# Ledger of designs, part 32: designed miniproteins, single chains, continued (2)

Each design is a single chain, and the fold is of that chain. pLDDT is the mean over its residues in the fold that is shown.

## One batch from the design tools (miniprotein)

Design m5084
Fold by ESMFold2-Fast:
Structure m5084 (fold): chain A 56 residues (1-56)
Amino acid sequence: MLKKGPLSAQERRLAAGLLRHARAEGLPLDDELLTRIANSLGVTVGQVRAVARELE
């Protein structure tokens, strides 16, 4: 499915922003937080996890 490909530039920017905000607040980047971000953006947890790895 095409939707299982990489995130669009806008979706990646939104995911990165939410992940940076969570880090700034001292929240753990665990599977629970990644799942919440994925659900809010309508993307997969794997796609959010990939963005989180790029931010390390």
Scores: mean pLDDT 75

Design m5085
Fold by ESMFold2-Fast:
Structure m5085 (fold): chain A 80 residues (1-80)
Amino acid sequence: SMELQKLKDEAMELVKRAEDIIKEGFKTTTDQEKLKKLFEIEDEIVELMNKILNAKTPEEVKEYKKRLEELLKEIEEILK
């Protein structure tokens, strides 16, 4: 459906933004605890990306988008 594709596109934009922020964090952060947290979040983002690509319903994508928004807040807190 067009709704499903639109939601997937929006979710993939969030994935891209999160990956860009994490990539910058890896370049600028030397704190080992922060780096460990960023690696764990990156692994979860990769898993969510695969789930988004394979999602069959708008409801699934909305759940994954919500989790991505939570992870983006966690990245912001780690890197402040």
Scores: mean pLDDT 88

Design m5086
Fold by ESMFold2-Fast:
Formats: C-alpha cells, structure tokens, sequence
Structure m5086 (fold): chain A 83 residues (1-83)
C-alpha cells in the first residue's frame, strides 16, 4: 500500500516534469522554473522517506526516478536559457 503510493507519487512528479518540458509557452518562464524546482524538491523528499524505511529495491527505484527527474530538470533549464 504505502510502497505503491510512494511509487505513484514519484511517477506523478516525473509526469508533471515531462509536461513542463513539453510546454512551449514563454508567457511565464519564472513560474515554470519555480514549479520545476518545487517538483524536484518533492522527488528529493520522497527519496529521503524511502531511504529511512525502504528496502534496497525501493531505494534503487527511487534513486533511478531522482536521476530521471534531474535529467528532465536540466533539459527544462537548457530550453529556458536558449530563449
């Protein structure tokens, strides 16, 4: 139950980051960057929760999701910098 909820929250956070990456709007770049940072902070907090009580496979899963989030975040920052 709680493991599945953590996995769902990680997948939702990554989906939100991908939506930001795919958003071509330049109307509010500061807001886009702020939302990206908020989602990244949530992923980092979810990893910390998993590291305190999760087994090795769940920790490895969460670390992989953080790495994916970091890659998407870097791509969002790059696209903003190119504007």
Amino acid sequence: SSVEELKERLEQALAELRALLNDTSTADLAGKRARMKAIMAEVEELLRLVERSGGQPLVEYARAKLAEAQAIGAEIEKKIAEL
Scores: mean pLDDT 84

Design m5087
Fold by ESMFold2-Fast:
Structure m5087 (fold): chain A 67 residues (1-67)
Amino acid sequence: MELERAREEAERILKELDELKSKYPQYQVAIDDIKEQLRKALESGDVEEIRRVIRQAKAFIEELKKL
């Protein structure tokens, strides 16, 4: 189901953000902000909202990897 898939992807992204937080401690505040947004989206149960925040998190991760 779409919601279960979105939750699984969000959980994987949260783990990746935790790893990046250890690798880039100078970006800790920004990483914590996107993690909080993702948690709120998951709490809402809105698949479209969860997917929107997942896309934002992926874009953030890609930008961080370019550094």
Scores: mean pLDDT 82

Design m5088
Fold by ESMFold2-Fast:
Structure m5088 (fold): chain A 88 residues (1-88)
Amino acid sequence: PLEPSPESHVNELLEKALEYAKKGDYQKAVSLSVASSILAASGGNNILAFKGLALVSEEISKSTKDEKKSKQFQAEAERSRALLKKLE
């Protein structure tokens, strides 16, 4: 079961994911963003889940020097944003 403040834990994981994305540790950034997304979705907040995934993917896309990875994570960010729009 989730604690009284699941959104605080989601935000902590998301902030860590963004820090790793900026540092170039994309494996940790992805792992933490997925964990944040699962926690948000488990709490019934699918909007927060896909927002987090989109933000981390966009940050990796902007921070990476690898053009192929930049394009892959740009596509993942767009996919997450499309899912967000569907939840409207």
Scores: mean pLDDT 79

Design m5089
Fold by ESMFold2-Fast:
Structure m5089 (fold): chain A 88 residues (1-88)
Amino acid sequence: ALDAALAEVERALALLEEGVEAGDAAKEAAGAIGLIGAAYEAALVGKKEGKEAEVIAHLEALAEALPSARAARAAREAVELVRAIVAS
C-alpha cells in the first residue's frame, strides 16, 4: 500500500519535471495535480501504518534530487501538505 502510494508520487513528480523542462504547460499541470492527489494518499497510508516520518523523508529526498527549481518547489509544497495531514 505505502510502496504503491510512493510510486505514484514519483510518477507525478517525473511528469511534472518533464513538463517544466519541455515548457509543456498541460503536462506540468497534469503532474502538479497528480502530485497533490498522490501526496494526499501517501500521507493517509503513512499515517494509518505509523510511517509518517518515512513518507516525509522520502518526499524531501525526491525534492532535493529534482533538477528544476519549479518542480522542486512543488515537491516541497507537497511535503508541507503531508505534514498538515499527518498532524491532523
Scores: mean pLDDT 84

Design m5090
Fold by ESMFold2-Fast:
Structure m5090 (fold): chain A 88 residues (1-88)
Amino acid sequence: SDEDIVREALTKLARGENISKEEFEEAARAASRLSPERLARIMLEVVEEVGDPFARGRVLQFVREAAEAGLLSEEKAREIERLFHELA
C-alpha cells in the first residue's frame, strides 16, 4: 500500500539511513496520494517508534525534498508540516 511504502522509507530516514533515489521517488509519489492528515500521522508514528532525537528533523526533510523535486506539491508539503507540528 502507499502507506506501507511511505512508512518503510520514513523509518529508514528517521534512523539516519540513506535510501536510493528510486526508493525516495517511489515514497514521494506514494506520499502524494495520501491525505496530508494521514501522512502527518504516519510521520509522527515513525518518529515515536524510532525514538532518535533527530528523527523529527529527518522526516520533515523528506517532505521538503519531495516538494523541491516536484514530486509533492508545495501547498501539500506546507499543510503536512503544519499538521505534523500541531499533532506533536
Scores: mean pLDDT 88

Design m5091
Fold by ESMFold2-Fast:
Structure m5091 (fold): chain A 60 residues (1-60)
Amino acid sequence: MDEVAAWLAKAFRISLETARRILEYLVEHKGERITAEEIMERLGLPRALAERLERFHNGK
């Protein structure tokens, strides 16, 4: 988990703590679609970052 969180933090230019919170959220929703709007609302992230995470999670 820490290795994936470190990669995510570097790739998205966010803190390691924020990356861990994001990973926990994505793991809870593993196998189901999430939207950028839901990510923004639940995690308080900017739209651009939320859209990148939506694409990353949904595997397209």
Scores: mean pLDDT 76

Design m5092
Fold by ESMFold2-Fast:
Structure m5092 (fold): chain A 119 residues (1-119)
Amino acid sequence: SEAEKLYEEGVKLIDEALERAPEFSPRGLAALVLGLTEAYAIASDLPQEERDRLIAETRAKADELVASGDKEGMIALLREQATRLREALSKAAKEGKVDKMRAAVNTLRQALRIAEALE
């Protein structure tokens, strides 16, 4: 099904982000964390106010980790967002929310390209 294909593509992109995480700059990692958080909010169909709040809170955490040079903390934050996104994509697939899954996968793909550009 289309939902299964989008789930597989999303999982592949999440796994790529986690595998490549040690190679990215702190700013590249922050971009990935924010992108995964946005993709999670989209896949979970969160209201705009909740999405904006979640992104702002995650950005604040990422900015603190960049400022402190805590790469291990940033990778831990990335892994946390990856777990949430994987679960959200799985639920969206079961619910047939194909358009939300496509938007989330596209957001994740864009985040990877941004992270690459910041290296």
Scores: mean pLDDT 89

Design m5093
Fold by ESMFold2-Fast:
Structure m5093 (fold): chain A 81 residues (1-81)
Amino acid sequence: SHMEKRREAIEKARELGLPEAVAEAVYDMLENPENFEKAKETLKKIYPKVTDEDIEEIRKMKSFDEALEKLKPIVDEYLKS
């Protein structure tokens, strides 16, 4: 089900050290392009230094796993700051 896949995706992101809200925003954006603007708002709220270009690169990924790989450097920079 959608709920089960979403929960699995969130748990996987959590294991990689990513916030649940971020995993949710990215997952929802990849499932439905209509969620892109909401995902941008969420990601910028959590990572104030993230750019529109960063989020667009994440949106281009074909899978949730690939999107998380693109997001990881942004998260790591935020955690160092």
Scores: mean pLDDT 79

Design m5094
Fold by ESMFold2-Fast:
Structure m5094 (fold): chain A 84 residues (1-84)
Amino acid sequence: MKEEILKRAEERVEEYRKRAQELIDTGSPEAAALAQAIIDALDGYLTVVREAIDTKGPEEGIKTLEELDRVLDEMLAQAEAVAA
């Protein structure tokens, strides 16, 4: 279970990094700044999910992952809107 949740988290981090890099590559300075904030937020993503699993169990790990996904999806939506 823990390994499956962490694999899901790693896949989400990779997806967010790719989307953020695409925004940087658009050449929009405002979108690039927001994309960099997303990349910076990802630095703790796996650690936070892992700690939630270790302290509160797999169910809380899943909830933590879903909450982080919600926040990052909102940040990406804002960056994509600025890039348009």
Scores: mean pLDDT 81

Design m5095
Fold by ESMFold2-Fast:
Structure m5095 (fold): chain A 72 residues (1-72)
Amino acid sequence: MDVTGKVPLPGATEEQAQRAAEAAKSVPGVKSVEVEKTPSGYVLTITAESEEALEQAIQAAAQAVGEELRRR
């Protein structure tokens, strides 16, 4: 059973999107992460083996982006 979730990254750069994708990929049970450019920024499409893995991947991606957003 695979679950898929999308994480919108409004205003993100390609580097931020790649960092978020790498963080999500580091979560056990994540099968794939796809990075897509949108007019508003980027969207990550995460496919995981379980809802728990998907939730952890979303949190990891958010943490990776949030680290950059803390610097001003």
Scores: mean pLDDT 78

Design m5096
Fold by ESMFold2-Fast:
Structure m5096 (fold): chain A 73 residues (1-73)
Amino acid sequence: EEEKRKEQLEKEIEEGVHDLAAAVEATVAANILAKKYNLDEEEYEKLRREIFEKLRKEDSLENRRKVAEEILK
């Protein structure tokens, strides 16, 4: 049944786009903090991962922006 396949594909695309956006946002935020606090590579990777996991859990762009802004303080 094509309808079930379309629904699954749309879900995979939405999840992929959301994860990609969160990964890019996390990389940018972690780079800003790494420069601000002179973090080493290990600290940078740990921070990037933590930011990515936090942003990935947010359902809206507005909530992701608030989380990123709080982290960047």
Scores: mean pLDDT 74

Design m5097
Fold by ESMFold2-Fast:
Structure m5097 (fold): chain A 88 residues (1-88)
Amino acid sequence: MADKEIREATQDQVKEAAREVAERLGLSLETAQRIVELAILDENPSPEVIEATAKRLGLSPETVSRAIELANETLKRLVKEKEKKEKE
């Protein structure tokens, strides 16, 4: 029962979202891509998942949470831009 908008994100949209997250939060592209992939799998990950991800990536839980929020917003925007091209 996940929103189709995020589930249909292409590999190119994932890369674009990772680039924007990396630039806005000062993260490496590889780190941002892992966070974007997590956001696609779970739009609202639990605090435990956020803390585990932060420890793995060497970030604060607050930074990971913010990056997931930004990734979700960016992915939804990119998917909507594609839909707008299909429906005039």
Scores: mean pLDDT 74

Design m5098
Fold by ESMFold2-Fast:
Order: structure tokens, then sequence, then C-alpha cells
Structure m5098 (fold): chain A 81 residues (1-81)
């Protein structure tokens, strides 16, 4: 689908951007990203807490956060298919 093609193109762009950013993302930036993701995807507080715990367990690096965000977007697209 066009949505899947767009998600893959975005994935390549975010992976390329993440490879340039080797530093860990700050707690404040991680929290702001999770806040936006919660609003965009309609996540419950429990789902938000689980996502934050997964980021913390994997390490809050751009590549990890990018992969987790893309997984959540993919799950949302699958629900609409």
Amino acid sequence: SAAVAAARARNQQLIAASSENQAAVSDADTQALIDRLQEALGMTPAQRAAFRAEVDAAGPHPSVITALVLREIGDQLDKEL
C-alpha cells in the first residue's frame, strides 16, 4: 500500500539520521517524543509507561527510539488494514 511505502521511506530517512547521532537522547527529549507519540497514537497511560520502560531497558539512543517509534506506527497501520 502507499502507506507502507511511505513508512519504509520514512524508516530509511530516520535510520540515516540516527546513524549520525551517536549520543544518547536526553530524558527530556525522550519524554517529549513519548508525549507526542501518545497523543498521535492515542496510547493509554499504561501503554505509554510500557513504551518508556522498553526505551529505558534498550537504552535511549536515537537508533533504538527510531526502531520503537516505527514499530508503534507499523502496529497502527496494521490495525487500519
Scores: mean pLDDT 69

Design m5099
Fold by ESMFold2-Fast:
Order: sequence, then structure tokens, then C-alpha cells
Structure m5099 (fold): chain A 100 residues (1-100)
Amino acid sequence: MMEELIRELAKAIDSDNNGVISTEGLNKFLETLGLPKVEADSELATTETLEKLGEKLVAQGVPEEVVQELLKLADPDNSGVITTEGFIAFLKAYEEYRLS
């Protein structure tokens, strides 16, 4: 259920269907899942945007090593922009971590 919900919500925040996540869409999605919102200077969610989210996750008790692995999943092309597929992978791995 959560995995399917994550996929549906991630696609919904990519309203332009261009394969990248907006900062506004990302924050709305994070709020829906009860995750901390991120402040960003860009209209598009970037590696820096997720790095800021990672800082908040570390503050909530997620190990830095786990956060680093999650960030790699979000930006596999090392392009600096978060794709819809990368964001889905990030959220799935984060939920799997939270459960165990």
C-alpha cells in the first residue's frame, strides 16, 4: 500500500509530466507523509533541496550514512536535479529504513 501510494503521489507532484520534481510539489508530498518540509531557492527540487531534508532527518535520529545512501538514490545521474523515479526510490528506501 505505501509503495503504491508513494508512486502515485510522486507522479502527482510531477504535474508537468517532465520527469522532474518541483520544490512546491515535494513539500506538499512531504507534508502528506508527515515528513519535514524543505526550504529551497529553486522552483525545481535539487540535490541541495534533498540535502536540506537530509539534515532534518539526521536531527530526527536518522544516521548520516543512511541519509547519504538515500540522497544517492534520489540523484542517480548526479545531475543535481531530482527526477520523479529518483524521488520514488528515495521515499521507498526511507520508509523501509523507518520500519527496520
Scores: mean pLDDT 71

Design m5100
Fold by ESMFold2-Fast:
Structure m5100 (fold): chain A 95 residues (1-95)
Amino acid sequence: SLEDILRVIGLTLRGIGALLDGDVRGVLESAKELIKLGNEVKEEDKELAIFAYKQAIKLYEEAKKLAEEQGDEEALKEAEEGIEEAKKNLEELLK
């Protein structure tokens, strides 16, 4: 739906805002919510779920870089686990 498309965009922009502020936890939260949204819509809107997972992967990759720069080992682990989950979910939808 248009509402769900706007939710993906809004979460992505929120994550970018957190990234610009150096807020690794905010980036991770936005990426995690994008995974949740993708999981929510994947049976009804496969293309939207793919879009959500791709945005989550981008935010998790940026969170990983920021976590490494800040020495936040917990955030680094969460980002790596999120990347693996999002990639797995994306691959399952692309078959």
Scores: mean pLDDT 90

Design m5101
Fold by ESMFold2-Fast:
Structure m5101 (fold): chain A 92 residues (1-92)
Amino acid sequence: SDWSEEIKGIVEALKKKLEELDEEEATELIKKALDSLLGTDDEELKNGILEVIEEYMKKHDIEEVKKILEEFLKIEKDENVKEKIKKILSKM
């Protein structure tokens, strides 16, 4: 997946920030990132943020994030983004 340089910068910054935060702070940042996805039609940005969340959730089992992803799946209309969310949920 070739992301724009701007999206790659956002994704790398989010990934780095999550590794520096405790689980509570990381959960709140993930919630804010997911809320931001509701206000954008940028499929590349959505996919980039979801990939960071997927990678973080492989190491951390956070029930609140699962619930937010399940709610997001109900309202998302982009089939590629929906498939990505389903994939993340299936690995948890």
Scores: mean pLDDT 75

Design m5102
Fold by ESMFold2-Fast:
Structure m5102 (fold): chain A 78 residues (1-78)
Amino acid sequence: DKKLEEIDENVYIIFNDPDKEKVREAIKKLKELLKDLSKEEWIEQLEIHLERLKNSSEVNENQIEALEEEIEELKKEL
């Protein structure tokens, strides 16, 4: 299933790619692939993911920054 492969690919990029712009693109693609979710549900998922990254033993500054920016933009649309 191409859609499931694209979801997995973008999730992997968000967790593992050091390139901030690639992480932002991956977040936007995931939002489009999961468009059946409400904005509120999407914000909740991103906030859970952000907390998980902040609690990791590794510094994930680029991923954290990209997620915080996406959450901020989504909250502006509410």
Scores: mean pLDDT 72

Design m5103
Fold by ESMFold2-Fast:
Structure m5103 (fold): chain A 74 residues (1-74)
Amino acid sequence: TEEKVKELREKLEKAKTAEEVIEVIRELGKLADPRAEDTLLEAYVRGLEKFPEAAEEIREAAEEAGKQIRKAAE
């Protein structure tokens, strides 16, 4: 839902660790709402900027979440 996407975006803004960013990304994937695509991209970019040491894990989580969201949009 749009409300859940907004909640996850707020959680992303308050995220202080790579693990918290990855959790938001995975939750967006589980939600599988096409409206979450922009928030997923924002989480991916923000995660890479703040936590480059976790880039591989962030990329994998975002790739899987994006796949789940795209499948729901079909």
Scores: mean pLDDT 80

Design m5104
Fold by ESMFold2-Fast:
Formats: structure tokens, sequence, C-alpha cells
Structure m5104 (fold): chain A 62 residues (1-62)
């Protein structure tokens, strides 16, 4: 959701990139669509969150 994507972005901006990565990982493992989350992030200018979500999705798709 937009709120989850904002939380990822806010954690990264607060200097907590590891917490942002873990938050994104738990959402995707819980069934969240990583592609839709990236689209929401890009559409809202949350480029840091978009980069984190992509990276987590790539690692989990392995």
Amino acid sequence: SLEDVKEINDLAKAGQPEEAIEYARRLIEGGADAEEMVEIAEENGLHVAAAIIRGVAEQLAR
C-alpha cells in the first residue's frame, strides 16, 4: 500500500536503511506484490523506496 511504501522511504531517510530493507522484505514475503509497490513508489516520487523494493524483490526471487 502507499502507507507501507512511505514507511520504507521514511525509514531510509531517517538513516535506517537496514530497517527499510527488512520492512520491505516482510511485506513481499507476506504476499505483497513488489511490482505494484514499485509503481506506487515511482508515481509518488519515492525513488529511495522504489530502489529498496526492487533490490529486495530481486534477492527473494533467487
Scores: mean pLDDT 84

Design m5105
Fold by ESMFold2-Fast:
Structure m5105 (fold): chain A 59 residues (1-59)
Amino acid sequence: MEESRRVAEEVGRKLREIGDGLDAYLTGKKKLANPKSEADLAQGKADVAKGHEVLGMEE
């Protein structure tokens, strides 16, 4: 039986994805609050958008 193992692995993968999304969101917010260049501003916007998508904020 691999059902419990498979479910645990899937949940673990999703938790890692959520963690990555949260980190991207927070990092993006910080870059947007104090951007050192237009590239930082663009990257911050991209990180926030990616975080929103991963966290399911726009479903």
Scores: mean pLDDT 71

Design m5106
Fold by ESMFold2-Fast:
Structure m5106 (fold): chain A 69 residues (1-69)
Amino acid sequence: SLEGLKKVAEKLGLYRPGMSEEELLKRIVSHRYTVEQLQKAFPISRAEAQKIIDEKDAKTLAELALKYK
């Protein structure tokens, strides 16, 4: 969802005002994350963080950003 992708981008410092859902998705998917960055942002395991990175799973990131503050 747009709100989920916006929250991911804001939490990771990637958000720019006026970005579309497509632009947010592209920026989130193309960003080079580290496991440590994702674990600092979300209460997830190292294995879960690595899977998100390997699969470029923007949907799971958006769901995590909606679930966790």
Scores: mean pLDDT 76

Design m5107
Fold by ESMFold2-Fast:
Structure m5107 (fold): chain A 71 residues (1-71)
Amino acid sequence: MKIDEDEIELALYEIQAAVLESIIRQKGKTKELFEELKETYRKMLDIARRLGREDVAAYFEKKLAEIEKEL
């Protein structure tokens, strides 16, 4: 079984995004947290595209559009 470095990186960013989303829910919306979440989603989108996971890429494109409306 070949563990792709991009698969590991995607999983790590998914954890980071979940933590950021949790912090935003608990402590409130700040521009800094939203910008960090936006950057995390952009990284995940890039990795999903490299992995050929079009459904995952579309999901993150939607999440980015939602954040851009808040900024």
Scores: mean pLDDT 78

Design m5108
Fold by ESMFold2-Fast:
Structure m5108 (fold): chain A 84 residues (1-84)
Amino acid sequence: MTLTAAEKAAIARAATNPAVAEAVERYRAGADLEALAEELYRSGKATALELGAALYAAGLISREELIELEIREGVRILKEVVLK
């Protein structure tokens, strides 16, 4: 299993982002993934892709779940551009 260039870049960015590290620890403590992704998005501290990439690199989510987060982020950005 090989990460894409975008996923590798997201992992590198996540490694330098303390908000992502905090979210990963909250997920390990049982926090809901979707709630964490939305909180990071609303606060502007990180992207859902950065969170997903960090969780995947830590072995906490599957590649399928990572792809789902990437899709969700894209849909949210599209809605933000269209509706806000």
Scores: mean pLDDT 72

Design m5109
Fold by ESMFold2-Fast:
Structure m5109 (fold): chain A 96 residues (1-96)
Amino acid sequence: MAAQPVYVGIVQLVAETPEIARQAEEKLRDLLRELEAEGLKAGPVRVTGNRISVSVLHESRSKVEEAIDRIKELAAEMGSVKVEKVELLEVLMPPD
């Protein structure tokens, strides 16, 4: 009966090297743990060569947008990591 909307933010990053991607993965995992402490749900960080994918989920669109901005800031701080794609999706989740 009750499907409630949740928002999913997906950020795809590209690092200059696989070694830099590994460093970015570690920093992203730390950021995602901080975000989970603030009530967001984080998906696993996925690394393929020099490409990194991260996802965050929350019932509040603004909270997902804030998380995406923090991920983008982390990439900008590293200088060697660029944002390739950002997606924000509204998903209807069935009640569990």
Scores: mean pLDDT 81

Design m5110
Fold by ESMFold2-Fast:
Structure m5110 (fold): chain A 70 residues (1-70)
Amino acid sequence: SHMDDILGEIQLELQRYLDANPDATEEEVFDYVRSLVEQKAQEYNLSPEEKSELLEEALKNARVMLRLRR
């Protein structure tokens, strides 16, 4: 789906961020993900509901990625 494609873009950007910042804190990672969601919401003209859904899924994904790196 279109939302899955946007989530994929966020995952790739987050992976690049984590590779460049291996000691990033959970707070820093979540702040970065929030900024990416804001950028993608503007770029793709997402509704407030779609943006909220994207944020929830992106943060869930970020938590999983951080756990898998431990």
Scores: mean pLDDT 87

Design m5111
Fold by ESMFold2-Fast:
Structure m5111 (fold): chain A 67 residues (1-67)
Amino acid sequence: SAREAERRRKQDRILKILAARAGEYVSYAEIARTLGISQATVSRLVRELRAEGYDIAERPGLGVRLL
């Protein structure tokens, strides 16, 4: 569906942002601004990526990083 394709594109863009930061934490605000979406949407997409098997660490005040 168009919704699934759009969700997958946003997830792929999150992964590319995290990979480009070489394991550094990226804030939810930075990801949200880059993708033009809410921080709540970023949080949901990150949870979905972790459910799919991506090893993503979260830290309050710092954001997320790909392990």
Scores: mean pLDDT 87

Design m5112
Fold by ESMFold2-Fast:
Structure m5112 (fold): chain A 66 residues (1-66)
Amino acid sequence: ALAELREELRALGLSDATVEAIVQAVAMGGDPEKALEAARELAGKASDTSIAIAAVMAAEKARLAK
């Protein structure tokens, strides 16, 4: 569920704006698993903006591949 994704993303220390951007991409058909994987990989290593971009791109690439 989207609520579970929000909780996982918040647990990574991401801002509400970043969490909501990623959740919206998933709500539009993006892959939640790939979005969360990208966010986890960059958590603590990149800015919230970079994490949002990477997670949204990963979600979209996975959606378009399948």
Scores: mean pLDDT 79

Design m5113
Fold by ESMFold2-Fast:
Structure m5113 (fold): chain A 83 residues (1-83)
Amino acid sequence: SRPPPRDVVQVQFVNDDNTVLDTESFPPSDENVEKAVKKAVEKGAKLYVTASGPRAEEAARRLIEKAKEKGIKAERVRNEPRP
């Protein structure tokens, strides 16, 4: 039997030119969410967030809320499976 699917949050740090500066993937946790938001503030980047799994969905929503509180543009992006 396959192991249960892992919850994962992926964040793209993007500049005003729509250039991807960095991409990070991490398990859903408050620490990882806060670290990603802080990194976006330091870079002056906007965030595109994808999430796989229910825990990741909650972490992504919280990340977007925290980013907006810091004046960072953050959007939830739908992830289509690529063959």
Scores: mean pLDDT 77

Design m5114
Fold by ESMFold2-Fast:
Structure m5114 (fold): chain A 80 residues (1-80)
Amino acid sequence: SAKEEELRKKIEELIEELSKFLSKELVEEIRKVFEEAKTLEELILIYQFLGAAVQMIKMGEPIETVEEQIRKDIEYLKKE
């Protein structure tokens, strides 16, 4: 759907921005979770937690804190 394609594009933009700050291993984990997402609901969750991560970085949160939060969000998504 057009909404899914638009959301996937926005997620790719967020991943590219985050790749400037996050470890290569975590960026690869994020990309894998994104590639494995099959539903609009999963894409919305990914979009939300990646958007929050970008905001945390812009607010000056330590990168290790942002990475820990992303790992928790990925674990949560894998349980759903």
Scores: mean pLDDT 86

Design m5115
Fold by ESMFold2-Fast:
Structure m5115 (fold): chain A 56 residues (1-56)
Amino acid sequence: SAEEKLEQGNLAAAGAVVAAAEGDRERAMQGIEESRKLGDEKSAEAAERAMKEYGL
């Protein structure tokens, strides 16, 4: 369902933010890509901003 996809996208983006905080650029990018594939553009954009904030 759309709700399940949003939940999964939000979790993927949250994982990307954690990876960015840990300096793991590859994991962060994978989480952003997964979030976008699930249609959660807002969460993906938030994770991209987190990468920039952490200098990735």
Scores: mean pLDDT 82

Design m5116
Fold by ESMFold2-Fast:
Structure m5116 (fold): chain A 93 residues (1-93)
Amino acid sequence: SPIEEFEKKLKEIIEKIENPEAKELAEELVDLLVDTIRRVKDIWSEEELKEKMELVIKKMEEELRKAGVPEEKIEEIVKEVEKIAKELVKKLS
């Protein structure tokens, strides 16, 4: 499943986070993102899915910043997540 591959890739990115609190928080945000995609993928357009994923990614960025993850690491994580999110949208379309 494209969604299962996306979840696996997201969890692999998050495993690289050295801060345990930030890692746990990021895992919770991944579960929220995956659940959201599963609920809306058959209802919303490609653009609506992109907008919702962007909102969750922005929330992840904000929460990682609050947890004390360095900005350089946040930028790297966000870039990797955006890349696999775009791939998922393409596969679901």
Scores: mean pLDDT 76

Design m5117
Fold by ESMFold2-Fast:
Structure m5117 (fold): chain A 72 residues (1-72)
Amino acid sequence: DIAEQLRKLAEQLKKAGDTEGASVAKLAAKYYEQGKYDQAAKLAKVAADIAKKNGNDKLADQLYKIADQLAS
């Protein structure tokens, strides 16, 4: 579920031209699937920061929400 959401956000970032944010979001999904939830949360936040810097504010907001959910 969360891994699928992270992959969909990564695809949307890639289509928006944010290849770096997309790569980090995909990595967050892989860490989540490995049970590494703290690392997945940190990577989702990094992907959100990159997306926000690149003007993809709505995708960044969704990534921050996932990061907060995983950190709780």
Scores: mean pLDDT 87

Design m5118
Fold by ESMFold2-Fast:
Structure m5118 (fold): chain A 78 residues (1-78)
Amino acid sequence: DEVERREKEVLAADPEEIEEVKLERVRESLRRRGVTVELTDEQLRELVRLREELAASPLPSEEKRKILEEKLREILEK
C-alpha cells in the first residue's frame, strides 16, 4: 500500500529525516501552486522557518499567506 508506506516512513523519521520531510512538503506545496522554478535547500529552509514563525504568530491566516507569498517572490527575484 503506497499510502501506508508513505505514512509509515514519515512516522519512523528521525530528527534529520524530519527536516528532509519538511523540505519535501514545501517542494510539494510549491508544485501544487504551479511554481516551476526549483528552489535550493537553503531557500526551502528559509520558507520552513518562516512557516514555523507564522504558526506561532497571532496574525490572521490571510496575512500569513501574504507574508509567505512575498517571501517566495523575494526568493524567486534573487
Scores: mean pLDDT 66

Design m5119
Fold by ESMFold2-Fast:
Structure m5119 (fold): chain A 83 residues (1-83)
Amino acid sequence: KELEEEVKKKLEEISNKQKTDIDNIRAQTDKLFEEISKDLPEEEAEKVRKELETQRDNQIKSLTEKYAKEALKIIEEGKEKLK
């Protein structure tokens, strides 16, 4: 059914975008750590790594909540159209 396929496609697009954004955040965090840690003593590098990982996790959490809200909206609009 056309409408069901439209809703499914939109949800799939949201899911794919979420995965891509999360992967990009992880990659950027890893790259930043590599650049910053080059000239730092091991103890200081570990502290920087932990701080960057905390920031990464907070960004991922915020994005996950945002995409969950968008997915719920798509589902709700789809249900409304089917009535």
Scores: mean pLDDT 80

